# Designed miniproteins, single chains, continued (2), part 103

Each design is a single chain, and the fold is of that chain. pLDDT is the mean over its residues in the fold that is shown.

## One batch from the design tools (miniprotein)

Design m7810
Fold by ESMFold2-Fast:
Structure m7810 (fold): chain A 61 residues (1-61)
Amino acid sequence: KPTREEIDAEVEEALRLIAVGVALVDLKNHPTEENLKEAIEFLKRLGASEEDIKYVEEYGK
């Protein structure tokens, strides 16, 4: 049986993936430099990986 800490880690990872998806949808609907900067700052605050941040940045260009 997985530990509570393992479950919490999986939940945090799922929330980060959801946050990336939300940022991509928002950028698709409002492709502005300001929105891209806010999305990158939001993902950094959530502890998203550098790889995920670069992916969102390249998508927003």
Scores: mean pLDDT 77

Design m7811
Fold by ESMFold2-Fast:
Parts: structure tokens; C-alpha cells; sequence
Structure m7811 (fold): chain A 73 residues (1-73)
């Protein structure tokens, strides 16, 4: 699952946004770790923004912000 997250980040860096989304979704499905799930959602949000899917990106960004705020409190 951590390896899937790393591959998703690498795909995003290489400009393979659809591949990054698929890998991040698999990481979420295979993990129960809140930190890994939060990181994967962040990668998905960035990939959606690069693809022009702003509504999906916004929704994921809100989820990530809530999770980070809860972890910081």
C-alpha cells in the first residue's frame, strides 16, 4: 500500500495523472492507515486539478484539510 502511494506520487510527477488516480485509489482500498489515506486523497486532489476536474479536487481537498486539522488538534 505504501509502495502504491509512492508509485502514485511518481506517476503524478511524470504527468500520468490518470495512472496516479488509479494507484492512489488502490492505496486507499488496501489501507486502514489514516495518514496514508490522507496522503492518497491529497495526491488524487492534485491529479484531478491537473486534469481539470475541479469539483472532485475541491471535495478531496476539503476532506484532507479536515483530517489534517483533526490530527493537529
Amino acid sequence: TEELLKKAAEALKEGNYEEALKLAEEAIKKSKDPLLITAAKGLMAEAYRKLGNLEEAKKLEEEVRKMVAEAAA
Scores: mean pLDDT 81

Design m7812
Fold by ESMFold2-Fast:
Structure m7812 (fold): chain A 80 residues (1-80)
Amino acid sequence: EAREAAEEAARAAEEAGVKGPPVGKTPREQALAAGIAAGLTRITASVYKLSGDEEKAEIAEKGARRAEEAARRAEAAARA
C-alpha cells in the first residue's frame, strides 16, 4: 500500500517534470518520499501559475493533486 502510493506520487511528479527522491524500501521512507514529491510538484505548479504558463500550470496542478492524494495514502499506510 505505502509503496504503491509512493510510486503513484513519483509518477504524478514526473508527469509535471519533477524528479522526486527514490521511493525507498520501508513504509516510512515511502511516505516521506511521496510527501517530498507532492511538495515539489505543488511548488512547481505555483511557479508556473505565477509566471503565466497556464498549460504547464494545469499539468503541474493535476500532478500536484494526484501526488498529494498519493502522499496522504502512503502516510496512512505507514502509520497502520
Scores: mean pLDDT 81

Design m7813
Fold by ESMFold2-Fast:
Structure m7813 (fold): chain A 57 residues (1-57)
Amino acid sequence: GEAARRIAEAAGGDEAAGRSVLELGRQAGKSPEEAVEIAREAGSGSGAGARLAVMAG
């Protein structure tokens, strides 16, 4: 939903990248809002960078 779109924008990727980051965040016990914030903090503009940040954080 909306969280995946926000993550996609923050990651500089598409909605599939956003959904992947959201799913990884969920598996790591993070809320959608936490996943969005981690993706923004990663600042890489790439889906891969956002996924790594969510998994690590």
Scores: mean pLDDT 65

Design m7814
Fold by ESMFold2-Fast:
Structure m7814 (fold): chain A 110 residues (1-110)
Amino acid sequence: SQVEEVNKETAMKLSLVGVSVNAMIVGKLDPKNRESYEKMAEYAVEAGRDSEKSKEYMLKAAEEMKKVISEDEAKKIEELAKKAETPEKRLEAANYMSNALEKKAKEVLS
């Protein structure tokens, strides 16, 4: 169980790096919303760096995402971020955020 906890913490941190990278890429594809994507990238990095403030930074990232993704996706991300009390729940939120940004990139490139 200790190994599983360390693996979930590591996976969560890697997923948050993915959110940051995806936000920066989409910001180049959707430059009118660049400021929001830059803030998402910064908050995702801080969420991975500071375990005590991780949920707070994920909620800030979710707020910026509301400006660029669909209302349904934004509502789901906000719900996941509000419940992000453990590394496992933070990983779930980060994965959803990363997937929403990938979907946004595909929409912009279409």
Scores: mean pLDDT 85

Design m7815
Fold by ESMFold2-Fast:
Structure m7815 (fold): chain A 63 residues (1-63)
Amino acid sequence: SKEMEEEEKQFREFLKKMTPEALEELIRQLDYMLEAFPDDEELRRRAERFKRLAEEQLQALQA
């Protein structure tokens, strides 16, 4: 749990440095991973979390 929380915090700080264009590309790459590896539950769970955070940051920049 602490390891996941630290990873999420570091990822959120990384996302704050990204442009909207870079965030849209990251979201596309995460969608590709989810489609390419549908049976990898751990990868899917992690990719879905990162996608949610990237989408939240993109929305914040567009508001």
Scores: mean pLDDT 82

Design m7816
Fold by ESMFold2-Fast:
Structure m7816 (fold): chain A 84 residues (1-84)
Amino acid sequence: MVDPKVLEAEILTALARMLVNVARLLLEKGGDMKEAKELAERALRLAEEAARLAREAGDEGTLREAEEVAREAEELIREAEERE
């Protein structure tokens, strides 16, 4: 069985990825920039927690994925903020 921390990190990474995808879609379609920013901020928090758990478990694969999602979330936050 996988370490429970690995499973938690994988679930949090998947949830963060979904939120990033929704936030990106809102930005692309000219939706609510405040909602897009809030979703991206939530995704960042989940990805950061996933990265922490992956580091504790020694899961380099999940860590890399979580860090990638966190970076994408940070970029979306900046983009939404620049659009007011």
Scores: mean pLDDT 85

Design m7817
Fold by ESMFold2-Fast:
Structure m7817 (fold): chain A 68 residues (1-68)
Amino acid sequence: MLSEEEAREKIKELKKKIPKLPESAAEQFKNVIDRIEEKIKNGELTERDDKILETMMEEVKRLEEQQK
Protein backbone atom coordinates (compact mmCIF):
# COMPACT_ATOMS: atom_id res chain seq x y z
CA MET A 1 0.00 0.00 0.00
CA LEU A 2 1.20 3.52 -0.79
CA SER A 3 2.25 5.77 2.06
CA GLU A 4 0.62 9.23 2.15
CA GLU A 5 3.91 10.73 0.93
CA GLU A 6 4.21 8.30 -2.02
CA ALA A 7 0.59 8.93 -3.05
CA ARG A 8 1.09 12.72 -2.88
CA GLU A 9 4.20 12.46 -5.09
CA LYS A 10 2.29 10.44 -7.72
CA ILE A 11 -0.58 12.96 -7.61
CA LYS A 12 1.90 15.84 -8.02
CA GLU A 13 3.33 14.18 -11.15
CA LEU A 14 -0.17 13.55 -12.57
CA LYS A 15 -1.19 17.18 -11.94
CA LYS A 16 1.82 18.36 -14.01
CA LYS A 17 0.61 16.30 -17.01
CA ILE A 18 -3.16 16.87 -16.76
CA PRO A 19 -3.16 20.46 -18.21
CA LYS A 20 -1.77 19.02 -21.50
CA LEU A 21 -4.69 16.57 -21.90
CA PRO A 22 -8.00 17.18 -23.71
CA GLU A 23 -10.42 19.13 -21.48
CA SER A 24 -12.86 16.22 -20.95
CA ALA A 25 -10.07 13.80 -19.97
CA ALA A 26 -8.41 16.42 -17.74
CA GLU A 27 -11.71 17.00 -15.88
CA GLN A 28 -12.22 13.26 -15.28
CA PHE A 29 -8.65 12.80 -13.97
CA LYS A 30 -8.97 15.87 -11.72
CA ASN A 31 -12.15 14.42 -10.17
CA VAL A 32 -10.41 11.10 -9.42
CA ILE A 33 -7.34 12.89 -8.00
CA ASP A 34 -9.54 15.10 -5.77
CA ARG A 35 -11.24 11.95 -4.42
CA ILE A 36 -7.91 10.26 -3.66
CA GLU A 37 -6.54 13.46 -2.02
CA GLU A 38 -9.65 13.50 0.22
CA LYS A 39 -8.96 9.86 1.19
CA ILE A 40 -5.31 10.70 1.98
CA LYS A 41 -6.44 13.61 4.20
CA ASN A 42 -8.81 11.26 6.08
CA GLY A 43 -6.25 8.42 6.37
CA GLU A 44 -8.47 6.16 4.21
CA LEU A 45 -6.00 5.37 1.41
CA THR A 46 -6.27 1.75 0.16
CA GLU A 47 -4.43 -0.69 -2.16
CA ARG A 48 -7.20 0.00 -4.70
CA ASP A 49 -6.33 3.71 -4.72
CA ASP A 50 -2.66 2.81 -5.40
CA LYS A 51 -3.74 0.75 -8.44
CA ILE A 52 -5.99 3.60 -9.64
CA LEU A 53 -3.04 6.04 -9.50
CA GLU A 54 -0.84 3.62 -11.50
CA THR A 55 -3.61 3.15 -14.10
CA MET A 56 -4.08 6.92 -14.39
CA MET A 57 -0.35 7.41 -15.04
CA GLU A 58 -0.52 4.85 -17.89
CA GLU A 59 -3.69 6.44 -19.34
CA VAL A 60 -2.14 9.94 -19.22
CA LYS A 61 0.90 8.66 -21.17
CA ARG A 62 -1.37 7.05 -23.80
CA LEU A 63 -3.50 10.21 -24.17
CA GLU A 64 -0.38 12.39 -24.56
CA GLU A 65 0.83 10.14 -27.41
CA GLN A 66 -2.63 10.21 -29.07
CA GLN A 67 -2.62 14.05 -29.12
CA LYS A 68 0.33 14.02 -31.54
Scores: mean pLDDT 76

Design m7819
Fold by ESMFold2-Fast:
Structure m7819 (fold): chain A 63 residues (1-63)
Amino acid sequence: SDEERAKRAIELAEELLPQSADPERVQEYIERGREALEKGDYKEAGEAAEPAVILSLTRPAAA
C-alpha cells in the first residue's frame, strides 16, 4: 500500500514535471523519493513524493 502509493505519486510527478513552474525542485523531490523506494523506506518516499506532485501541479501565470 505505502509502496504502491509512493510509486504512483513519483510516476505522476515525473509525468507532470515538464509542465511544472519549478522543474528543478520537482526533480530533486522525485530523486529523493526514488532513493527512498530503493532502500525500502516507503514513508520517506511518500513524504518526498507528495511535495513533488504538489509542485508539479503548481503552474505559473501565463502573463
Scores: mean pLDDT 76

Design m7820
Fold by ESMFold2-Fast:
Structure m7820 (fold): chain A 82 residues (1-82)
Amino acid sequence: MGENVLAPLTPEQRAQLDAAVKAINEVADEAEKRGLPKRDVGVIATALQLRAVGDALEGRPITPEQARKEAEEVFERLEKER
């Protein structure tokens, strides 16, 4: 495609997305420290980041607090299913 997929985002929305991605990565690092496999954590963190980008492009940018909660829930579920 000829257009930058993040071009519709304002600088403020881009900063919020960056903060949400950082929150997801912090929760992922915590999950890895709790003994979750690094590869599985990386795949899930990437999927959550892509979802955050999609939500921002749909005009519903996720907050860092919401991104952190969703990441915590996903990793807790993964730990429980082990």
Scores: mean pLDDT 79

Design m7821
Fold by ESMFold2-Fast:
Structure m7821 (fold): chain A 73 residues (1-73)
Amino acid sequence: SMKERIQRILDATRDKLSEREYRIVELVYVRGKSYREVAEELGISEKTVRRTATIAYTAANLIYIGDEIDKSL
């Protein structure tokens, strides 16, 4: 599933993300929580959650794609 794929990307890139970045991406993209729910859970703004989720998820995907390309060479 898409959710299982996202979890694999997160697991593969865990050491490249901060603990907070990993947690936010997992809560939003794997657990399907809204930005509001994550913001309330972590005691931060929705804007911070959205920004962190977007940037960290993008970074994780790029790192994962790069690793997969290297395996194909």
Scores: mean pLDDT 85

Design m7822
Fold by ESMFold2-Fast:
Structure m7822 (fold): chain A 55 residues (1-55)
Amino acid sequence: SMEELEKKKKEIEELLREKKFDEAQKKYNELNEKYPDKKEELTEFIHKVLVELSS
């Protein structure tokens, strides 16, 4: 569901902010497998979070 997608995106963001990159990568891969049509959107979202963390 879209609610599940949004919940998973928030989980990945929290993991990235906590620098739990291995857990974030695992959830990212699982989410891409479930929602391949959202891959570009998810990738851009993750990129934004990582850019914020690198500043």
Scores: mean pLDDT 80

Design m7823
Fold by ESMFold2-Fast:
Structure m7823 (fold): chain A 102 residues (1-102)
Amino acid sequence: MALEKLKETLEKIFPKDIADEFVEAILNADGERALKILDEAFKRYGLTKEQIDELIKVLEEFKKVSTDPAVIETLDAVIEHLKKHKERLDQFEKELAERAAS
């Protein structure tokens, strides 16, 4: 159930092939590949704060049912990377609001 929900959430945000590759990287505990896929997806598709929050939630749910320590470490790295990207989006929105406030 948690893995299926993760796949469904990813497929709403990314093309199926990219979603599948990202899941494979996580399951193989390939953190470098998983982060590279996210960085490319941020550049090509963008992510809204709501999409980032939904991804963090389903990744945390998948982490709770995961038994492989290497997979858990990979999930932690991915979650932290998403949180940092959300902080950058918050800063960008503040800068836009400051420019609009005249």
Scores: mean pLDDT 80

Design m7824
Fold by ESMFold2-Fast:
Formats: C-alpha cells, structure tokens, sequence
Structure m7824 (fold): chain A 64 residues (1-64)
C-alpha cells in the first residue's frame, strides 16, 4: 500500500497538482484501498479524478 501511495503522490506532483490537492487525493486513495485492497487501479483512477475536480474547483473560484 505505501509504495502505491508514494507513486500516486509523485504522479500528482508531476502533473502540477497543489500540495493540498495531492494530500486530499492520497487520503482518498488510502481509504479506498483499506475498504477494497484488490481494486488498486480503480482506487488510483478515482483519486486522480478527485485531484482534477479539486483543481478545477480552485480555478473556477479564482476566476470570479
């Protein structure tokens, strides 16, 4: 689990997500894996979607 968490964290940083967005996505990823440890790829995709949603929400807020 921790190795998958670190890989996701580095991927999100490379994609330009903020530290807050990375932390929230990683926490969500951990929660999903604790409940469904066999669904690593699904959990990863859901965490990436959350990070993207948070980034878009921040961009929309700044545009107002």
Amino acid sequence: MEEEVERLREELRERGFSEEQVEEAVEYFRLLLEENPEHVETARQMALALAETLRLAEELERAR
Scores: mean pLDDT 80

Design m7825
Fold by ESMFold2-Fast:
Structure m7825 (fold): chain A 67 residues (1-67)
Amino acid sequence: MEEAIRQLEEQAERLYKEGRYEEAASLYRLAAQIAAKAGNDETARELLQKSREAEEKAERAKREAEA
């Protein structure tokens, strides 16, 4: 389980750096769900926060593109 969470977080960070914020948010959310089921509340909270930040950036990018 821990290795799966790590791989998802690494993939999400790569997507975030590439500006693919919606996909990054989805992977952070999935990793957070797995961490929560594994009893890692600290990791789950951190990943959920990163998911929210990625979602906010995706929404801002859309609003600025649509004027």
Scores: mean pLDDT 80

Design m7826
Fold by ESMFold2-Fast:
Order: sequence, then C-alpha cells, then structure tokens
Structure m7826 (fold): chain A 55 residues (1-55)
Amino acid sequence: MALAAGRAAAGAGDYEAAGDAFEAAGQREAAAAVYHRAYLLTGDPRLKARAEALA
C-alpha cells in the first residue's frame, strides 16, 4: 500500500497539470474529470474542490 500510495500521489501531479491545461484551454468539463480522477487516486481534498468548482 505505501508504494502504491506514493505512485498514486506522483500520478496525481500529472493529472493536476493536465487539469490546469484543460482549464487554460476553456475545457471545464475535461478539467473537472481530470481533477476528480486525481482525487480518486490520492484522496487530496484540494483536487476534489477544484473538480467541484468546475462542475
């Protein structure tokens, strides 16, 4: 679990960057989906808040 959690946290960074790119492109639905995916991987409430703000 520790290694899987660490890998998931690293992956969430990539998803957050992708979400930021979608927001910059004006694709709110895509950005929300990516942030929510990152939240499911890490449980990070910041990512959940960003996804909800765009939904």
Scores: mean pLDDT 71

Design m7827
Fold by ESMFold2-Fast:
Structure m7827 (fold): chain A 100 residues (1-100)
Amino acid sequence: SRAQEQARFLVALLRTELETNKYLLENDPSADKELLEKVIALNERHIERFEALAADPTVTVEQVKAAVKEHIRELGKILGKSEEVTQAAIEYAIALIDEL
């Protein structure tokens, strides 16, 4: 389904982010290691969530969007972003998903 394809695309994006953050944690001596560890843990949990959605033949686009909104909210909190910036990022991401 379209929702499963959207979820699979999001898994690929989050895996790319996870590998980038792991690389930075190992190789960037200026990196905020505690912050990167929190982002990595978030990436791993949400990859599992999107993989479960991608495997579910009954998954809806609304369930995928809800998972994206939760991911961005948790990421925004970890990164210390304002609610306004977080909400704008959610709206932007949802608009992009609607084009998939």
Scores: mean pLDDT 90

Design m7828
Fold by ESMFold2-Fast:
Structure m7828 (fold): chain A 79 residues (1-79)
Amino acid sequence: SFTGTYKSKFGTLTISEVDGKLVATFESGSVLELTPLSSTTYKAETEGNTVTFTFLSTDEVEIKNSVAKGADATYTKIS
């Protein structure tokens, strides 16, 4: 399962499931609904920026931003 709490240099990210959809909640309070692109890749749109979530394993998610590239990070599952 991809659900859980993950951590990077930017803080904590929680992946949860709400009504069959994956939802990402960042430590900043930003909440993004994830749209599936594949079995391991999801996207979300926010403020003119596309956020791509790639689950490298059950314990790691890579986040890439189309515009806000300084926020790119790999998050590791802690719970």
Scores: mean pLDDT 84

Design m7829
Fold by ESMFold2-Fast:
Structure m7829 (fold): chain A 67 residues (1-67)
Amino acid sequence: AAEEAVRHLRQANEALKAGDIETARKHLEEAGRLLGVPVEIDEDGRAVVVNPSQETADALAAAAERL
């Protein structure tokens, strides 16, 4: 779950860099569904998890290191 969510967040950020908002939105929706928490685009234009718990933040960091 966390590894799949990190992949979707990375794909959302790549789509945002390309200006493909529709593709980014689909990846954000899937990441949020997998994590059970809100995901949105921050003021820097990056796909982020909104106010993640320490457990969720740690799981995402560990998954990112393994990918």
Scores: mean pLDDT 76

Design m7830
Fold by ESMFold2-Fast:
Structure m7830 (fold): chain A 68 residues (1-68)
Amino acid sequence: ALPSIGEALALLSEVLADPNPSREQLERLAAMGEALAASPDPRTARVGRLILDAARAVAARHGYELEL
């Protein structure tokens, strides 16, 4: 099933509040962002791209390289 915007934002909030987010959480967030970014709805696609950018920024801050 496609992730909802609410599910992706909830995970993003958890990741941002966690001082040591797991690679698994970041990869899951990135996967949600990719799925949303592929949406034919331009508003949903924009949210997906923002979530992907956020996942990459958090990964970089923690020294993770995301395999997408």
Scores: mean pLDDT 80

Design m7831
Fold by ESMFold2-Fast:
Structure m7831 (fold): chain A 106 residues (1-106)
Amino acid sequence: APPLPASTAPNADEIAKRVEEALRAEGKTDVAKEISKYFADGVRAYAEGNYEEAVKNFEKAYELAPDSRIAAVAYQLAADAYRKLGDEEKANEWREKAKSIDPSLG
């Protein structure tokens, strides 16, 4: 899936709902709500320019379902956040992790 637009920070609840629905469709119903919360918080932080907090939240989303498509998207968004922080080495590392789960994100 493409990365979520930064301008959706005011719609964090909408993002959480979409992430939860996607995870439920993958059969990850027991972690869907928790992951959706971290993912939405990460997107909000990213949109606000708080890239360090964004990475932290995306990392928590990944920890709950590291093999899910949502984890791959979280890795991609964390890579973008690291790039915004000027850490191109970390950005490349997290982008490769995203591709290892979902090659279509490349």
Scores: mean pLDDT 72

Design m7832
Fold by ESMFold2-Fast:
Structure m7832 (fold): chain A 71 residues (1-71)
Amino acid sequence: TEELEKKKKELLKLIGEILDLIGDILELEQELEKAKKEGASEEKLKELEEKIEELEKKLKELLKKLKEIKF
C-alpha cells in the first residue's frame, strides 16, 4: 500500500539521519581526544565538547521520533 511505502521511506530517512549523527559524534570525540593529547587550548576543547553535546541532543530527539513511529 502507498501508506506503508511512505512510512518505510520516512523510517529509512530517519535511520539514515541517526547513523550520520552517530558517525559525526564519533569523529568529534576522536578529534577531542587528539586535541587533549596535543595540549590544545581550553577554548578549543570547550568548542568540541559543545558540538558533541549539540549532536547528542539531536540524536536523542531523532531516537524519540523513531520510537513514536507506528506501523
Scores: mean pLDDT 84

Design m7834
Fold by ESMFold2-Fast:
Structure m7834 (fold): chain A 59 residues (1-59)
Amino acid sequence: MTDEIQEYVKKAWEAIENKDYKEAIEYLEKVKELLKELGNEDGAKAAEEEIKKLKEKLK
């Protein structure tokens, strides 16, 4: 589970570097869900804030 989160985080950052913000948001949504399942509410909130920042890039 932790390794899975790290994999999605890496894919999200790779997508950000390529300016594929929609793809990055999709990976961060998966990270957020996995963190919520682990009871890591602070981590889930951090992922949500990052998603909000990326959504601003799509405007």
Scores: mean pLDDT 81

Design m7835
Fold by ESMFold2-Fast:
Structure m7835 (fold): chain A 78 residues (1-78)
Amino acid sequence: MEQLKEEIRRLQQELGELYQQLLQSTDPEEAQRLVERAREVAERIAELIGELFNDPEVERKSREVAEEAARRLEELAK
């Protein structure tokens, strides 16, 4: 239980750092890598949230939110 919460906090911090790097990036190749990593981290957070609540509907909704956020990041990186 505590390990899941700690992992979620670490991933949320990593996601914030990736967003900050993306906003500062002037290299399209770097921006693409940052978007890919942010997508992976967001998806992992969604999985852990679903696991923490032990509710497949929460996991599904969290994944939908993560996918939509990833799509918006792709548009910003264009």
Scores: mean pLDDT 75

Design m7836
Fold by ESMFold2-Fast:
Structure m7836 (fold): chain A 80 residues (1-80)
Amino acid sequence: NLEVIQRAKENADSVEKFKELYEELLKNESDEVVRRAIGAAAVQAIENQNEEMLRFLLELAKERGDEDLARVLQGALETK
């Protein structure tokens, strides 16, 4: 869903906004769509060098058991 991916990118500048979006997606969307939204936010946070968002998304990836995404996010934080 391109709209969900776009919303995830737009809300990747604020942990609070993304958390609200994440809670909405958990109720209304499949796990696959939620995973894609988190990935899109991660890409945007890396591009923006937003450390706060990267740390939040890393914790979220760990909670969800997404080891591949957690590894990418940890790497991005270590290169700052």
Scores: mean pLDDT 82

Design m7837
Fold by ESMFold2-Fast:
Structure m7837 (fold): chain A 57 residues (1-57)
Amino acid sequence: SAGEAAQAAGAAATAGDAEAAGRIVEKSNGMPFELAKRAAEAGRSDGVAAGAASGAG
């Protein structure tokens, strides 16, 4: 689910693992891995973390 993916990606991003965050986003949203990884590295980790928080609450 999107909420579970956002939560897992947020956790990976918090740990500093942009590759894992990118993989989780890619698998859940059908986004190409390279684009997902770049988004995470370019600071979209904040957006992913916000999505994880929204999914939890």
Scores: mean pLDDT 57

Design m7838
Fold by ESMFold2-Fast:
Order: structure tokens, then C-alpha cells, then sequence
Structure m7838 (fold): chain A 59 residues (1-59)
């Protein structure tokens, strides 16, 4: 279910494994596009990854 994938995503997010967390949050949204919790956490994760990659472009 979408909730099961969301819970896995949260586990990886809490471990700092952002790539794994992203995959699971995307899978949750694929199953339920209106799953607000997954969408919100995916947005936070994407922002965190974007900040890191943006800094790398300057170097």
C-alpha cells in the first residue's frame, strides 16, 4: 500500500539515506497521488538534495 512505502521512506529519511527515501516516497505517490504526507516529505527531501547539488555547481 501507499502507507507501507511511505513508512519505508520515513525510515530511510531518518537514517539520512535520501536517495532510498526518495524512491519509496515516489512509489507511495505512484500508488496514491493524493497522499499528502509522502508529497510533503518528498518536497523536503528534494529541497535538501537541491541545496547540496546547487553548491556543487559553483565548484
Amino acid sequence: SAEEYYEKGVEYFEQGKYDEAEKYFLQALYLDPNYEKARKNLAKLAESLGNLKGAEQIR
Scores: mean pLDDT 74

Design m7839
Fold by ESMFold2-Fast:
Structure m7839 (fold): chain A 80 residues (1-80)
Amino acid sequence: GAKEEAKKLAEKAIELAKKGDVKAAAEALVKAAQKAIEAGVIDVTTGIGYILRAIGLILDPNATPEQVIALAEELLKLIE
């Protein structure tokens, strides 16, 4: 279901970040937050907050894998 998809996308973001693909990882986080809203496991305001933070990482040329991993771990805790 959408909750399992949200968790898988957040886990994929962590894996992409560990491989050094920060932009792909942040894009996976946008999708994870969208799926978490769709699943009803986070409210729309919280979900939009995660989407905007992830977009910020996509647009930031200095964004680090550690920033993506931290954001993904925060989102995963909310989905549990």
Scores: mean pLDDT 88

Design m7840
Fold by ESMFold2-Fast:
Structure m7840 (fold): chain A 55 residues (1-55)
Amino acid sequence: AEKKVEEIKKNLEYVKAELDEAAQKETDPSKVERIRRIKEEYEKKMEERIAKVKA
């Protein structure tokens, strides 16, 4: 189970970095806010998956 948790964490870090880069390059404030919401939602989803793997 440890290996699966590590994979999820690495994927999360990768996706967060991609979303942060996209937000920095975006000039539309509405789109930047949308990217931030997607990031927060993805983080919650990954936390739930980690909890499921540990259970």
Scores: mean pLDDT 80

Design m7841
Fold by ESMFold2-Fast:
Structure m7841 (fold): chain A 78 residues (1-78)
Amino acid sequence: MLSPTEIRILELLLANPGRALSVSEIAEALGLSRGVVSAHLRRLEELGIVERVPGRGYRLALSEEQAEALIKEGREHS
């Protein structure tokens, strides 16, 4: 199951479709430290949910529909 922080990261990426966000951009937007955001992004990358874009940051590896379904599941019991 995704943590509440990971769900917030996915919602932010879903709001920026097709755009890679840097660790610093995500940290600033969510009011979190870069270390916390980086740890969660690595886990999401390992799960195939986000992908690293060299020199740019991270973006959704899933479709918008798949990401939205995953966010809903993470907030509610399926």
Scores: mean pLDDT 81

Design m7842
Fold by ESMFold2-Fast:
Formats: C-alpha cells, structure tokens, sequence
Structure m7842 (fold): chain A 92 residues (1-92)
C-alpha cells in the first residue's frame, strides 16, 4: 500500500534506519505503474550518481523529481535522508 510505504519510510528516517528507508523506497517504486516505474528507476540512478560525485545540489534536484514521480511529497524527506547517507559513504 502506498500510504503504508510512505509511513514506514518516514518512521525509518526518524529511527535513523537506513535499511528500512531503502526497503520502503523500493516498495514505493514497486507500487508504481510500469511507465512511472522505469522513470523512477532512472531518477534513482541519477540521484545515486550525483551523490557519489558529491554534487548535493544535483542529488537534491533528482530526489525532488523522484518524489514527484512517486506522487507523494511526504516521501521527499525520506529520499533526501537517503541522499545524505549516500554522500556520507562517498566521502569515505
């Protein structure tokens, strides 16, 4: 359920549960129609690349595009949380 997946994503962010946040975002993408799923996966890849390149501004723009494809603004907080976790790992 989309609403349940968004709730779990936000709860994972509050608990600093990166694995839970990843699983909840994956479920949100899985629940999308096929066309939107392809677009969401492309935006997720672009977001990961920008985070690895330490381009926080680009990563945040791609995160916003991904949240728009998902169609739920409440998901943006969880997506941005994951961007910051990817940037932290890329710095090491």
Amino acid sequence: MKEEAVKKLNEAVENNDEEGAVNSLSELIRLLPDEKKKEALKQLENMKIAAIELDKEKAEKEAKKLSNIIGDEAALKGIVYLVNKLIERAKK
Scores: mean pLDDT 81

Design m7843
Fold by ESMFold2-Fast:
Structure m7843 (fold): chain A 86 residues (1-86)
Amino acid sequence: GLKLGEEALRDGKVGLELAEEALENPEDINKAIAAALIGIGAIFLGDLTLKYSTDEKAIKLGKEGIELGKRAIELAMEALRKAEEK
């Protein structure tokens, strides 16, 4: 439903913001880990929205949450790579 789509988008945005912060301080691996986990959550909630919703608005929010969640994971993984490189 709509609430799941809204939560997916919210989590996707939070994950992306944390991932961007982790890239600024890659030695803070806790932010990168949190960003990755929240990104996974956004994808999960977005997938549930697409599975159970027939509302076009909810579907759009779920898809956007999935895209942001995937981006958060990509940036979080990059931050972790930089932490290993020092």
Scores: mean pLDDT 85

Design m7844
Fold by ESMFold2-Fast:
Structure m7844 (fold): chain A 69 residues (1-69)
Amino acid sequence: SSAEAEIERLRKEAELLRAQADELRAKARQLSTGTVEQRFEGNRLAEEGQRKLREADALLAEADKIAAS
């Protein structure tokens, strides 16, 4: 059904965003022990990772809402 396809799409987008957030957080951790410039970049990547996690959570909430309908 179109609803099942939309749920699958949202869950796959959330999975991709979580994977991207994990990569950004790993890079941020590596940069945290570096130079001042590297630590600044690490903080920026950590913030980007948190934004992606919030977006993923919103997509999963929408998928769950559709599934409950």
Scores: mean pLDDT 90

Design m7845
Fold by ESMFold2-Fast:
Structure m7845 (fold): chain A 97 residues (1-97)
Amino acid sequence: EIEKLKKEAEEHRQKAVEYLRKAAEASTDPQVRADFEEAAKLIETGSAEDALKAVQETFDRGVAAEGASVARYLGEALIHAQKALDYEKKRKELEKK
């Protein structure tokens, strides 16, 4: 079960990265694109908690600056980042018990 939770967390983390890259591709502002690409790197190298914070911050900026397609991709990224955190939290609880 612990290995399954690790795999689920990693798969959702990778999907959050995928959706941030799609948001970057849909973005018209070069700075907004750079911010989304940087958030994707933070998710790839950081914890699930750091990933969720990065997506939340980029969601706030992206929704204000860009159109509905970017907002949709950021929403998907947020959902997957949250799921990654939930799976990592469940894994840590099982490892402690």
Scores: mean pLDDT 73

Design m7846
Fold by ESMFold2-Fast:
Structure m7846 (fold): chain A 88 residues (1-88)
Amino acid sequence: SKAVKEAEEYAKKAVEHAKKAAEAAEAGDYESAKEHLEKAEEYLKKAAEYAKKAGEEGEAVLKKGLAEIQAILKAHEEALRALAEHLE
């Protein structure tokens, strides 16, 4: 369905930006890390909107994307904590 494909596309973009944010945070590039976290949040909100329209299959797509983002955040939690303490 179209709604499932949209949910998958936005979830994928959210995961990609979460990875870029973590990589930027590890490099000490807090400006870039913040921008990528903001984009990840925006794409995740869009993924959730389409997941809601897609029903059960969309919910599964969103859960998978959230699990991937959570794994990224956990793997880089010290760098992301430093980012949070450094945010203006």
Scores: mean pLDDT 86

